# Ledger of designs, part 95: designed miniproteins, single chains, continued (5)

Each design is a single chain, and the fold is of that chain. pLDDT is the mean over its residues in the fold that is shown.

## One batch from the design tools (miniprotein)

Design m19289
Fold by ESMFold2-Fast:
Structure m19289 (fold): chain A 62 residues (1-62)
Amino acid sequence: SASEAAGRAGREASARTGGEHATPEQARDIALAGGASEEQAEWIAGERSATRAAAGAHNLGS
């Protein structure tokens, strides 16, 4: 649906724009600004938290 497509596009844009520097809170805000639902924004915040942890480990490892 158009709503699903918009949500997916918002999540993809947020993931790329938020990148490794975004906090989970920033990722949520970016997702909401991109047209994601509150539930999708919460999901993205969770994904961001996991991604940031992985990026931090990589950065500290080298």
Scores: mean pLDDT 61

Design m19290
Fold by ESMFold2-Fast:
Structure m19290 (fold): chain A 77 residues (1-77)
Amino acid sequence: SRAELLRRAAELLAALAPQGLTLAAAIMVSGVRAKEANDEEALEALRLADELARERGIPDTTPASEAAAWLRELAER
């Protein structure tokens, strides 16, 4: 479901927040890892997160922790 994909994307971004990554960097790193693991659900979750961030004008430089919190809030709507 959309909510499950948003929660997955939030979890992936939150995992990289301690490294101080931005939204764009966290999506890139998570995407590479997902491709190497053949994790199609993670790739779809990251695509959804990227599309929604672009649609809502969320800056690429947004901290991964803030982006993760935002995606989690969207999953609850």
Scores: mean pLDDT 86

Design m19291
Fold by ESMFold2-Fast:
Structure m19291 (fold): chain A 97 residues (1-97)
Amino acid sequence: MENEKKALVALEELEYYKKTGDKEKARERMLEAGIEEEDIDRIIALAEKLTPLEWEALKYRRKFLLTGNREYAEKAIELLSQARGLDKEELLKQLEE
């Protein structure tokens, strides 16, 4: 869907912003991709609040959106659970295998 294409661009530019610190260039590229200015402000604000693990989770989410491969979605969920301190869920999963 069109929204998935915009989400891919947003995730790519968030990664660029995180790597370079160049907020203005990330904003320009998102605008060029047709993302609305108010949405760009929300996206950048989200990036500023992300932990390193949540950031890695977004990288895998982007790969999932590109490929449809559920393995990337699973990796994104795993990283997000680690970022939120959900170690009990991972241990429980291992006990149920």
Scores: mean pLDDT 70

Design m19292
Fold by ESMFold2-Fast:
Structure m19292 (fold): chain A 93 residues (1-93)
Amino acid sequence: EKEELINKFLELLKKAFANEETREKTKEYLLERFKLLGVDEEVIKKFEEAYEKKDIDTILKLVKEFLETKMSKEDIESMITYLENLLEEAKKK
C-alpha cells in the first residue's frame, strides 16, 4: 500500500514537472522536506541540478528513495493532496 502511494505521488510529480510554475513550486516543496528530514547535502545538490537540467528520471529516482526511507504513509498522503491541489490551481490560470 505504501508503494501504491509512492507511485501515485511520482505520477503527480511527472504532471507537475510539465508546467514551469508547478515545476518550481514542487522543487521548493520537496527541497524543504529534504532539508527538514536531514537528507544529505550531496543528494540535495544532485536534486537541484536535476531540476535545473529538467532530468525527470533522476528527480523521480531521488524522490522515490526519499519517500521509501524518510516518509510515513500518512506523510505521503499529505504530499499527494498538496500536489493534487497545486495541479488544480495551475489549471485555473
Scores: mean pLDDT 83

Design m19293
Fold by ESMFold2-Fast:
Structure m19293 (fold): chain A 112 residues (1-112)
Amino acid sequence: MTLAGLARKAEERPLSPEELEELLRQIRELVRRNIEKVKEQNMSQEVIDLLRELERLAEEAYRLRDQRLLAEIARKLLEISAMLDANADEELIKQFLEQSVSELRSRLEALR
């Protein structure tokens, strides 16, 4: 099953524990792939740090069993992957990541 397919299912119905674990596994894999693309394009360490923060936020969302937040993190990472494949400017990618991290942190704090 694709990451996009799992994210869509998470919006439509409760995911099983196995589906939630698979969603987190695929998020971690996409973070790793995006970091490799960032390194290949000689982008700054700040971009890598923001991608690692998205992974940390995904792990927190998984502990809270918030499948909708996991789906949103998955969609943000897919958008970053598309931007990297399109050779988007580093500043644009950094701004998108900073905004995404800020929004996700605010939602996670509201769940505490």
Scores: mean pLDDT 87

Design m19294
Fold by ESMFold2-Fast:
Structure m19294 (fold): chain A 103 residues (1-103)
Amino acid sequence: SSMLQKAIDALNEISDRLDELVEKLNAGKLTKEQVIKALEEMIKWLEENVDLSNPVIKTAVDTMKKLLEALKKETDMKKIQLYLGSTSALFRMQAWLLQKELA
């Protein structure tokens, strides 16, 4: 299914972007405010570029919105990195499971 492949590609794209944020935070190259801005841009990209009638994509958007709200309340940079990394791992796992359904 081309729709399923688009969902897999979107999940992998967002995971890659989240991993880049973790790396830049670890390198001291990003502020919390820049991370929040990047998450808002990722959510907007999903909403504008992927079919939200796809329940996988809708769930990914909802997950990203929950991540954004958690980050707004968090002051511990190590926990922020954990939230970003855990969300990336979740989306990669979901993409992998969906890829197996195509095989």
Scores: mean pLDDT 86

Design m19295
Fold by ESMFold2-Fast:
Structure m19295 (fold): chain A 50 residues (1-50)
Amino acid sequence: MKDELIRQITIEHSRYLDSLRKAQKGDSVESEKERDEAIEKGAEYWNKLK
């Protein structure tokens, strides 16, 4: 069960990093939304692990 949550956290973390790279390239509006979504999803899965 925890393994699935860790997998989901890893996926959201990867999405977060990708959104940061997009922001650095000037795609700020769309990357901001993607980053916020990844943070929210990651926090949900992380809180389930705690």
Scores: mean pLDDT 72

Design m19296
Fold by ESMFold2-Fast:
Structure m19296 (fold): chain A 60 residues (1-60)
Amino acid sequence: SEKEIQEQIQEELEKQKRRIEDYLATHHPDWSEEEKQKKLQENMKKVQLSLDSRKQKLLS
């Protein structure tokens, strides 16, 4: 159902957010919280666009 697709998208967004946060904490511990947050937002925007494209193909 559409609700199940939306739940899968939400779970994937949360998973990708955690993965990016862990990556930044591990590989860029010297970065400021502002720089890490900015990079997280940039990556999450790309993830959102990718998931929106995938959702459109599944619903078409």
Scores: mean pLDDT 80

Design m19297
Fold by ESMFold2-Fast:
Structure m19297 (fold): chain A 109 residues (1-109)
Amino acid sequence: MRLDYTALRKEALAAGNEELAKAILDLSIAEGVLRLVEAVQNVLGTFDPSLLEKPLTAVLDAAERVLELDPSLAPLLLADLESLEPLIRRSSEEIRARYEALKERLRAL
């Protein structure tokens, strides 16, 4: 399922949790950048996995921060990250290892 970042951010702000609201915004921006890089590669008709490394790292960093601040969002984060699995599988071994570790943490909650 796609995360409703706008609704989640508004709820965090209403609860006075500015750090969580910022983390949700950072995750939304990181995913937007990843989708833009994917779209550019599709338009060019070429695929360079190295161009995904930084955007995927940013998504994983932001997702880990959201999880740290609000573990109750784990099921939503898991579903959203699983939608990125085809891109992650084509990335570096380091990115794949980070994803599997985060996925295990999300499933344990």
Scores: mean pLDDT 81

Design m19298
Fold by ESMFold2-Fast:
Structure m19298 (fold): chain A 112 residues (1-112)
Amino acid sequence: MLVEKLEERGWKVSRVDAPGGALVTLTREVESIEEAVELLREIARELGLTLETLDRAEGAGYLTGQNVVIPYEEIVQLVLLTANGEPVASLTVMLRTEDGKRIAEVITGVAI
């Protein structure tokens, strides 16, 4: 399961939006958003999947969902693909600074 692999690799569950964990965010201290994406790409590879970038937003903002408001300085939207290029999940990665530390937060709306 994606969330379990993320926890094995030092990501910490941060937010759970729905009963049963349908929407989960995980956080990890990183040097850059590029490092966060590379760490996620390694996990995708272990799951037999590929990770591709769909979009990058430059500058600070807020990710708003039904019950979440997450501030970010940088944001990247990613897709997990099967070996045949079929999409199985989307991920959003946000970078922010808290108390002088760079924190990446990944949001996933689906389990793989």
Scores: mean pLDDT 75

Design m19299
Fold by ESMFold2-Fast:
Structure m19299 (fold): chain A 72 residues (1-72)
Amino acid sequence: MKEEIEQRKLEEAKRYVELAKKHLDEGNYQEAYENASKALKIVSSLEDPTVEQLEIAAEAARIYLEAKEKMA
């Protein structure tokens, strides 16, 4: 049960990262920031993140920071 919940959260985080990348590439910095933030919140809710989950977090953090800098 817990493993299934973690897998669903991982899939959801991946979707948010994909959306954040798309918006960042299109110059929609606000949307990229929001989607990257959502992905980070999901990964931060995990107790023992795997390497894959940490990679998703790193990618989301990169997009979050880049989008934030572009909006400033």
Scores: mean pLDDT 80

Design m19300
Fold by ESMFold2-Fast:
Structure m19300 (fold): chain A 74 residues (1-74)
Amino acid sequence: SALLEKLREYREKVLAAKTVEEILEVAEELMKILPEDDRKVLESLVKTLLENKASAEEMKVYLSIAIDEIIKRL
């Protein structure tokens, strides 16, 4: 699946990012290719992490888990 390969690529990009800003850029790119339901879940997660002033390391953990859950549902 093309989407499965892209999800794996974006997971690696999230983990390789150095700053919250870089993580957000990767997340925005990922959101553009996700189905609506998965996009809404990811948007909500990103909003919650930003409201709680999550560190880059915390964002990487939560976003990688969310991407893994999307992959499992494909």
Scores: mean pLDDT 87

Design m19301
Fold by ESMFold2-Fast:
Structure m19301 (fold): chain A 73 residues (1-73)
Amino acid sequence: SEEILRYIDEKLERIERFLKEKGVELSPGMQEAIKRVEDLKAQIEKNAPFEDLLKRESDKEVRELLEKEIAEG
């Protein structure tokens, strides 16, 4: 969905901007979190079933967005 992709893009853009402004090095945990968000975006762009994505997702906010898309589809 365009709404989820927009949310992900805005989140990644905010993180990238913050890191550039602060000049901080990414911790391994932050790098993993960013990679998970990028992987989720790639799966959505490949039109992966939202039900399958929901089964793999542990982030509450992302789960709520996926559940909303399933309910609206």
Scores: mean pLDDT 73

Design m19302
Fold by ESMFold2-Fast:
Order: C-alpha cells, then sequence, then structure tokens
Structure m19302 (fold): chain A 75 residues (1-75)
C-alpha cells in the first residue's frame, strides 16, 4: 500500500508542471485524500478518491502512468 502510494505520488508529481492551476489543485487534493485513506485503512474512501483521480488523470496528457499507479493501489 505505501509503496503503491509512493508510485502514485511520483506519477502525479510528473504531471504537475504541464497541468493547469485548477488541475494541479485537484491532483494535490485527491492525492491528499488517497494518502489519508491509506493511513486510516478506509477502503471505501480510498476507492472513491481513486476513481475520481483516475477520471481526472484520463483527461490529462501523460496521465496513463498515474492511472496505472492508482489501479495498483486499489489491488
Amino acid sequence: ALEALRATTDALSALLPSASPEDRARLRALLGRLAAAVRAGDREALRAAAEELIALASTLPGGEALVAAVERLLA
């Protein structure tokens, strides 16, 4: 879980320089929600945040690595 969260953080950080200010804020907020859910062991909160992050990442250039990392976090 923590390793997959680190991979998700790294993939998300790679997208930040090319993302809009709005998308950067949303990416950071969703990462915060994922990290909180992982720490709490809250599988429902993790799934909700992950689904929203996958949806956002799917609209961004180079988002495929972030989608793959989040899918590993859910496994």
Scores: mean pLDDT 83

Design m19303
Fold by ESMFold2-Fast:
Structure m19303 (fold): chain A 78 residues (1-78)
Amino acid sequence: AAQEALERLNALQESIKTDEEASALTAISEALASKDPAKQQQYLKLAREQARKAGLTDEQVEEMLRVMREAQELVAKE
């Protein structure tokens, strides 16, 4: 449900403790906003590198991508 997706997005934002983690989340958001598949892949690669510098694992980045895509889709329907 849309409320659950928003709750997950809020929990993700609340889990951010450092500017580096916040920057990584922003980079992921920007990558997902790209309409060009090649540019999206390039931006995602840079976002993953930024996330690793912040101490995030590949699995955490994949979960962030999933939560953000799901929340964006459901919010757009509201």
Scores: mean pLDDT 72

Design m19304
Fold by ESMFold2-Fast:
Structure m19304 (fold): chain A 64 residues (1-64)
Amino acid sequence: PLPFEEAAELMEKVVPLSDSHPVLTLQAMQLISALMSNSRVVNGERLSIDEIRERLEELLEQLE
């Protein structure tokens, strides 16, 4: 699972972007939540931890 401190920093970074990128921000928050809870189900789809991390990294790059 993603450490709470790291997850909190990621959330603080993405939440302010919700007005400009609402869909990407929601997707990023869902992936961060899944990593925190050690859940492998995102939007009803079962993903590996590596796939969740990869999707999060791609979304964070798009939000920059």
Scores: mean pLDDT 73

Design m19305
Fold by ESMFold2-Fast:
Structure m19305 (fold): chain A 119 residues (1-119)
Amino acid sequence: MKEIEKGKELLKKGREYYKQGDYEKAIELFSESYKLLKPLADKGDGEAQFYAGQSYFNLGDVLAKQGKYEEAIKKYRESIDWYDKAIDRLPADSPLAAMAALLRGVSVAVLKNLERKLK
């Protein structure tokens, strides 16, 4: 499971660049994290599905900060889909399942707010 740990490290580094305002580097790292996690997530690994969702949630945040609202909406929608898959795959009593449900709710709220802003 070295790929999941690497994906988590890339997410942490991406968030640090995002906080520094280096959006280009943040996008690169979040995209790399997603690309690394996707093969495991596609095979039904619930933990990989959770972190794939978090990668796309973070990509949505950066794109929204850049004013790229349509692209951000697409990333938040894909994040929600990954969190739904993680919730279905992970044990109901898992802390990751609880976190996926929370972050799914946050993603839905942000998505609705951005969609209202465009309409």
Scores: mean pLDDT 87

Design m19306
Fold by ESMFold2-Fast:
Structure m19306 (fold): chain A 84 residues (1-84)
Amino acid sequence: LVKITITLTNRGRLTRSDLEGLGREIVERLKEVPGVTNIELTVTDTTVTITFEAPESLIDEIRKIVLDIANRYGPDRVNVTIKV
Protein backbone atom coordinates (compact mmCIF):
# COMPACT_ATOMS: atom_id res chain seq x y z
CA LEU A 1 0.00 0.00 0.00
CA VAL A 2 1.15 3.54 -0.83
CA LYS A 3 -0.10 6.77 0.72
CA ILE A 4 -1.71 9.07 -1.85
CA THR A 5 -2.48 12.77 -1.37
CA ILE A 6 -4.81 14.55 -3.79
CA THR A 7 -4.92 18.35 -3.64
CA LEU A 8 -7.57 20.24 -5.61
CA THR A 9 -6.95 24.00 -5.68
CA ASN A 10 -9.76 26.48 -6.36
CA ARG A 11 -8.76 28.95 -9.09
CA GLY A 12 -11.25 31.49 -7.67
CA ARG A 13 -14.44 30.48 -9.54
CA LEU A 14 -15.92 27.83 -7.22
CA THR A 15 -17.80 28.37 -3.94
CA ARG A 16 -17.03 26.60 -0.65
CA SER A 17 -20.19 24.52 -1.30
CA ASP A 18 -18.81 23.51 -4.74
CA LEU A 19 -15.52 22.41 -3.14
CA GLU A 20 -17.38 20.39 -0.48
CA GLY A 21 -19.41 18.70 -3.23
CA LEU A 22 -16.25 18.01 -5.27
CA GLY A 23 -14.52 16.46 -2.25
CA ARG A 24 -17.53 14.32 -1.29
CA GLU A 25 -17.98 13.06 -4.88
CA ILE A 26 -14.33 11.97 -5.09
CA VAL A 27 -14.50 10.28 -1.64
CA GLU A 28 -17.67 8.33 -2.58
CA ARG A 29 -16.09 7.15 -5.86
CA LEU A 30 -12.86 6.14 -4.06
CA LYS A 31 -14.89 4.09 -1.52
CA GLU A 32 -16.12 1.99 -4.46
CA VAL A 33 -12.54 1.04 -5.48
CA PRO A 34 -11.42 -2.23 -3.79
CA GLY A 35 -8.21 -1.74 -1.80
CA VAL A 36 -8.64 1.99 -1.04
CA THR A 37 -8.55 2.55 2.74
CA ASN A 38 -8.12 5.26 5.41
CA ILE A 39 -9.75 8.05 3.37
CA GLU A 40 -9.54 11.51 4.98
CA LEU A 41 -11.12 14.65 3.50
CA THR A 42 -10.26 18.26 4.40
CA VAL A 43 -12.00 21.21 2.73
CA THR A 44 -11.10 24.90 3.01
CA ASP A 45 -12.26 27.94 1.00
CA THR A 46 -9.31 27.42 -1.40
CA THR A 47 -8.42 23.70 -1.35
CA VAL A 48 -9.77 20.16 -1.13
CA THR A 49 -7.24 17.67 0.31
CA ILE A 50 -7.90 13.92 0.23
CA THR A 51 -5.44 11.43 1.74
CA PHE A 52 -5.77 7.64 1.57
CA GLU A 53 -3.90 4.36 1.11
CA ALA A 54 -4.16 2.15 -1.98
CA PRO A 55 -2.23 -0.55 -3.89
CA GLU A 56 0.30 1.05 -6.29
CA SER A 57 -1.36 -0.89 -9.17
CA LEU A 58 -4.51 1.27 -8.73
CA ILE A 59 -2.79 4.68 -9.08
CA ASP A 60 -3.68 5.09 -12.78
CA GLU A 61 -7.33 4.11 -12.15
CA ILE A 62 -7.53 6.53 -9.20
CA ARG A 63 -5.94 9.33 -11.29
CA LYS A 64 -8.58 8.80 -14.01
CA ILE A 65 -11.42 8.91 -11.46
CA VAL A 66 -10.15 12.14 -9.87
CA LEU A 67 -9.50 13.91 -13.19
CA ASP A 68 -12.92 12.87 -14.57
CA ILE A 69 -14.70 14.35 -11.55
CA ALA A 70 -12.53 17.51 -11.45
CA ASN A 71 -13.06 18.11 -15.20
CA ARG A 72 -16.85 18.05 -14.60
CA TYR A 73 -16.39 21.09 -12.30
CA GLY A 74 -14.25 22.76 -14.98
CA PRO A 75 -10.56 22.17 -15.87
CA ASP A 76 -10.00 25.96 -15.79
CA ARG A 77 -11.59 26.20 -12.31
CA VAL A 78 -9.66 23.50 -10.44
CA ASN A 79 -5.97 22.59 -10.37
CA VAL A 80 -5.32 18.91 -9.53
CA THR A 81 -2.13 17.63 -7.86
CA ILE A 82 -1.64 13.94 -7.02
CA LYS A 83 1.29 12.93 -4.79
CA VAL A 84 2.32 9.28 -4.14
Scores: mean pLDDT 85

Design m19307
Fold by ESMFold2-Fast:
Structure m19307 (fold): chain A 96 residues (1-96)
Amino acid sequence: MKEKLLEEGRKFTDEAMEEYQRLIKEAREAAEKGDVEKVEEMKKKAEELGKKAMEKLKKIMEEAGGTPELASLYSATSIAGIGAVTEAELAEKKAK
């Protein structure tokens, strides 16, 4: 069983999802204040988090031999990261 790798993947995905939600919230709050620089900072952090998340999940998936559950976590985390960056871009447009 590859249970430990799956648990590691789940925990990391949960942590990444929570961080994405925090970054989106901070970007929206900064946009309401007209703080374009802060919105750009939050967007950059979301992009960096997405890159780290994909690299870590790819390594876990390779070690686990590509289980369907890990592939689902990888896809979900990737979509969430794209969503966070998109929300930050929308916030940036409102802040101008």
Scores: mean pLDDT 74

Design m19308
Fold by ESMFold2-Fast:
Structure m19308 (fold): chain A 78 residues (1-78)
Amino acid sequence: MEADREHARRLVERAREHIRRGERAFEAGDYETALAHYDRALGYLDAATELAGRVTPEQAELRERALENRKRAQEAMS
């Protein structure tokens, strides 16, 4: 339980960092790099949800943020 909680927390922090890196890439006009970071963030959030056996409010908020930012980056590339 403790180890699973700690691992899920670390995965969420990795997701948060990738969202931040994606946002920086987006501001720099590097939409391809931004998309890659958002995809990595979503992968970490999926792993955290599976490990925790539930979606926390923090995980839901970060997933929504990553999906919205990913859509924005795709639109900017079109």
Scores: mean pLDDT 86

Design m19309
Fold by ESMFold2-Fast:
Structure m19309 (fold): chain A 101 residues (1-101)
Amino acid sequence: EEVRKKLEEALAKYGWKLLDFKVLSENEVRLVVENAAGQRVTITVDFEKGEARVEAPADLTDDLPVAFYDKEKNTLKVYVIDAERGEPHLVAEFKKEEVLK
């Protein structure tokens, strides 16, 4: 899948490996990412509710990957939040219809 490949390449530039990218329902996707230390972050995005859930280890010392649905642009946006400054860096952006294929 092209979305998965582009997301994998984009996340790798920020030190994150994409372990899983799964469409859970008509309006839900889940990403599982892992850093070089073997720490995993799970991100679930609901396109209908506009909710995003991020599950990260409490001892995460790395930049935090997050994702959310931008309803105005109809896109899934993936960010990495800088651990030192809390600044969001846009990693990737995909149309909802490309993600939910």
Scores: mean pLDDT 81

Design m19310
Fold by ESMFold2-Fast:
Structure m19310 (fold): chain A 109 residues (1-109)
Amino acid sequence: TIDDIVDDMLTRLRALKAQLSPELQERIDGLLATLRDIHAEVKQILATLPPKEAAARGEILFGSWETMFLMDLWESKKIYPEESALLDQLADVVNDTLARLLAFFRQHS
């Protein structure tokens, strides 16, 4: 389910976040809060809109979050180059889980 995919993403991102400096942890916490807000919005959309429209909106919302998250990671790597390997692992988790979310929407639209 979408909840299972998002919960997997949050669990994996949280585990990597725990290894970062306090400054980067605070920055990542803000991005994870935005993901939780988007997840709640997409669940509301899935409950209220027709399946095709709900899928299209979900893809746009999660895709926009992905772009924002990856851009923030890229900026963070310039400021904290010593943590770049962990930031790359965060990007890998996001890319993997977003591919699964997009596949879910395409199968259920």
Scores: mean pLDDT 85

Design m19311
Fold by ESMFold2-Fast:
Structure m19311 (fold): chain A 85 residues (1-85)
Amino acid sequence: SEEVREKMLELAEKGLEALKKGDVESAKKYLQEAIDLGIKNADLLTPEQKEALAYVGEALEALKKGDVEKAIEYVEKSIELLRKE
């Protein structure tokens, strides 16, 4: 649904802002909330939104490995997909 897309986009953008500020813990919380929202609403997601969710998951895995630069790249890819509806 449009509301789920908009909320996932908001959470991804907040996660990206936190990463750019070096606040990895806040970024993890926002990105995990985006994943949880996407999983809860999986049947309502478009293919592009499901791909965006996969990129958020990759960003969280990158953060677990301490790779903030890759996490930023994945979150930016997710945001681009979520902006396409």
Scores: mean pLDDT 87

Design m19312
Fold by ESMFold2-Fast:
Structure m19312 (fold): chain A 82 residues (1-82)
Amino acid sequence: STQQQILDKTAQDAKQYAKDKGKPDLADQMADIAVQLLQAGHDGDLDAAAKAARQLSDIYKQMGDDDKAKEAQAGADELAAL
């Protein structure tokens, strides 16, 4: 599905982004969190999805990417409100 393709692309882009920012040690963790978001979405586990989104926000903060951190946190807040 289109959603699955977007999530797979997001995981790959997150891994590459961490490498490009000189944080290769974060690449696998970011990809793992993106996969956790995909799995939680397919399982309908909103709590797991919100948790993964918060973890992604924390990693973006570690890289100094405030914009991406805010987007991930907003997603987590939206999921938690459902």
Scores: mean pLDDT 80

Design m19313
Fold by ESMFold2-Fast:
Structure m19313 (fold): chain A 65 residues (1-65)
Amino acid sequence: SIDETSKQMLALAEAVDVGARVEIKKEDGKDVFVIITETDEQYERALEAAKKLEELGIEVRVEKL
C-alpha cells in the first residue's frame, strides 16, 4: 500500500487535473478529501478521478455547487 503523503499528493493532483478545488476534512481522526466542482462536466470528470483514488484506498467525496 502507499503511504499517507503519497495518497494526499495523488488526491491533490487528480483534483487539479479536473480544474476543481479540493478541501480536506477531518472525520473521526481521518482525513477525507472533498473535490468541489462547479459544472456538470467537472462533476463527471471528478467522479472518474474519485473511482481511481478509491481503488488506491484513498477516501474521496465529490460535491457539486
Scores: mean pLDDT 74

Design m19314
Fold by ESMFold2-Fast:
Structure m19314 (fold): chain A 67 residues (1-67)
Amino acid sequence: MELTGDSDVELYARLALYAIETAGLDPATVTEEQVAAALRERWGLDLDLSVPEIREGLRAGIAAARA
């Protein structure tokens, strides 16, 4: 259910927020591609941004970091 999900979108949102915080990225200007690059370079996570759940998750994480 939507209350507490373990959806892929939520997972990627948490990963994006963690990457932004730990890599010192500016959430106001960072793109999904830059977050994916940071995840790949620092943690070896190669994310396919053509997958909607991945892109939506990264976007949600960036939005959360901007709040």
Scores: mean pLDDT 77

Design m19315
Fold by ESMFold2-Fast:
Formats: structure tokens, sequence, C-alpha cells
Structure m19315 (fold): chain A 81 residues (1-81)
């Protein structure tokens, strides 16, 4: 299922980020964005866990450190489903 694939790619992206592997991080993050967009296009509801992990990973990749903005983005994506 797409949710299981998203979780796997999230795990891989988070590991690449922790390892400082910029090439692997870019590859996995791009795949993650494609999977998230595909889930939205197909109307597939994602778990709160996936949404929270995705938003926090994206914040770390983009250098966003404002916890209020991160939390607002999590809530927006949860409600968008």
Amino acid sequence: MIEEKIKRVLDEAERALAAGDQEALATHFQELIKLMNEAEKKGIKLSDEIIERFVRLEARVRGETDPELIQKKIEILKKKQ
C-alpha cells in the first residue's frame, strides 16, 4: 500500500539526513514528495504519524525552526484530508 511505501521512504530520508548524505536525502525526499502528492490525488487518507513525520522532516530539510509554524502546517495537512 502507498502508506507503507511512504513510511519506508520517510525512514530512508530521515537516515540520510542524520548521516549527512545530501545526495541520498535529495533522492528520498523527492520520492517522498511524489508519493505524498499521489496519495492526495487519489484521496488516500494518511495517518497522523506520517503527516507529522513528513512536516518535521521537511522543516529540518528547509531549516525551519519555528515550532508554531511547524505545528500549524501539521494541523493544516491533517485537516486537508
Scores: mean pLDDT 81

Design m19316
Fold by ESMFold2-Fast:
Structure m19316 (fold): chain A 98 residues (1-98)
Amino acid sequence: ELAKKIQEIVKKKNKENPGTIEGMIEAIKESRKLIEEVLPTLPPEAQEEVRRLLEAVDELIKEIEELIEKGAPERELVVLATAAALLVTAALFEIELA
């Protein structure tokens, strides 16, 4: 089950870096990679929707990385990382519905 694998990644990253922005970003990146691996197994309509959600996640990760370089406050980084995690959750929902 993909959701179980993502849950294990989140638990592992939280243990390695509890409450850190780095742990959140790593969990999001690993979850995205697992979703991308199952993408070819989905029906075409589900593939299109999941791909759009992954593109949105990639844009948020890029924005977070740019903000880190600019020295942005952690709370702004946490908000964007939370938005990316929500998009990952939406992609999982699309996969379950397919």
Scores: mean pLDDT 78

Design m19317
Fold by ESMFold2-Fast:
Structure m19317 (fold): chain A 135 residues (1-135)
Amino acid sequence: MSPAEEELLEALRAAGVSEATLEVFRRYRDAGLLLGVEESIKEGRPFVEKIAERLGMSTEDFIRRISDKLRLPEYEIYRLIVTFQYVARALGVSEEQLVEALAKAFKEVLESSETDQRALLTLFYTSVLKALEAA
């Protein structure tokens, strides 16, 4: 595990995410990093459409704004969403609950005054994992 990965997990633990949830997240985050660009977009697209609808945005506006805010390529946003699909399935969380958790977390990222990518990703991961754990 890298020092940055340990720092993220410690931040999530300090925020109240359980060890069981952190173990599931760690496992599927590593799996998600192996997804290709085309595969990530194909798998993530239906969830991106549902999240954008809940936020009152077009799919194009949603992806652009999140990509700009997180300073990640658009395909990485799709890969991030697909990773949380795996986490939600492992935790027994429904697609509806996952979409609500992701919509809330992305809204918090967009409304944040934070500009540091690591801090924004920590905020995002914390929001999603706590919502999935409470589901």
Scores: mean pLDDT 83

Design m19318
Fold by ESMFold2-Fast:
Structure m19318 (fold): chain A 80 residues (1-80)
Amino acid sequence: SKEELIAEVDRLIAELQEWKEKYKDNPELVEQLDELIARLERIKAEIESTTDPQKLADLRSLVEEIKKQFEELKKYYEKL
């Protein structure tokens, strides 16, 4: 649902903000996290303004792409 997608975006932004604080001394990572947050904020605005099911599906795909990018950043910067 639209509401569920907005909630997912809000949770993802919150997690990215927590990562910015955790890694605040890594300017390259902070810059990448800021870019992802900015993109999510734009996507959220589009989700809130659209009633088109196809547009919502496209926006959901963009959110999943950003989730994947964040997962790849975590893998790169986190010692498992």
Scores: mean pLDDT 86

Design m19319
Fold by ESMFold2-Fast:
Structure m19319 (fold): chain A 100 residues (1-100)
Amino acid sequence: HMLSKEEALEKAREILDRIAAATSPEEVQKAMDELKKIVQEMIDNYSKEEAIEFLEELVKLARETLDRLKADPSAPQEKIDMVELFIKELEEEIKRLKEL
């Protein structure tokens, strides 16, 4: 059940799109939990260099999703905050890995 880096990025993009489209807090939370599982799998199973590359690409995808949410007047602030926090967590993890 280990994903390749390219497969993980495609799945992450699909999950981010699900977060953007989700109409209930439960759907958003479920999608976010799935996304965090992919992040953890990549960190645990790949080299530091490969994990950093994956996380940097994921930050780009998450920022694109955040920009779309901020442009959507119907997007709840809680969803925007959740994506912003996720990006911050990814950036802290990249920093941690680079310090190893």
Scores: mean pLDDT 85

Design m19320
Fold by ESMFold2-Fast:
Structure m19320 (fold): chain A 96 residues (1-96)
Amino acid sequence: MREEVIELLERLAEILRRMAEETGDPGLAEMAEDVEALIRHLRETELSPEELRAVVEGLVRAAESLIKWGRENKVSEELIEEVEEVAERLRELLER
């Protein structure tokens, strides 16, 4: 699970950078940096299964908020669909 979460976070950081380039919004670049900080934390700290589940639940909520924001701010449907795929895979991890 932890390595799968890290892989999805690496994908999300890449998507956020592409969204930042498309929109010019500096908040998206800062969000990508926050995601990279979370990846470092997960690599350096052994979280309990319950703590890791809470992180995944938070990421699903964050991804849903990002999708809504992206649709309201004219982000390309391709990038929004990539965030939706990340959110779906995160939800699948919660069902394991």
Scores: mean pLDDT 83

Design m19321
Fold by ESMFold2-Fast:
Structure m19321 (fold): chain A 66 residues (1-66)
Amino acid sequence: MIITADQAAKVAVALELVFGLSPDQVNKALEALLKAKTIDEAAEAVSKVTGISETNAKKLIERVLS
């Protein structure tokens, strides 16, 4: 599943609100989401740039994209 720019923006905002990310971390998460080809890749990339666990990142991404 390819994440659209609109979906990536919604996930980035949700990450900011739930985990208290800085504006710089939100921007890095948005870039990671836009480059991902699958939800698993998105969760791994977001985890790498934000320090959030892959499990927590994946749960939030799945919840927003549902």
Scores: mean pLDDT 81

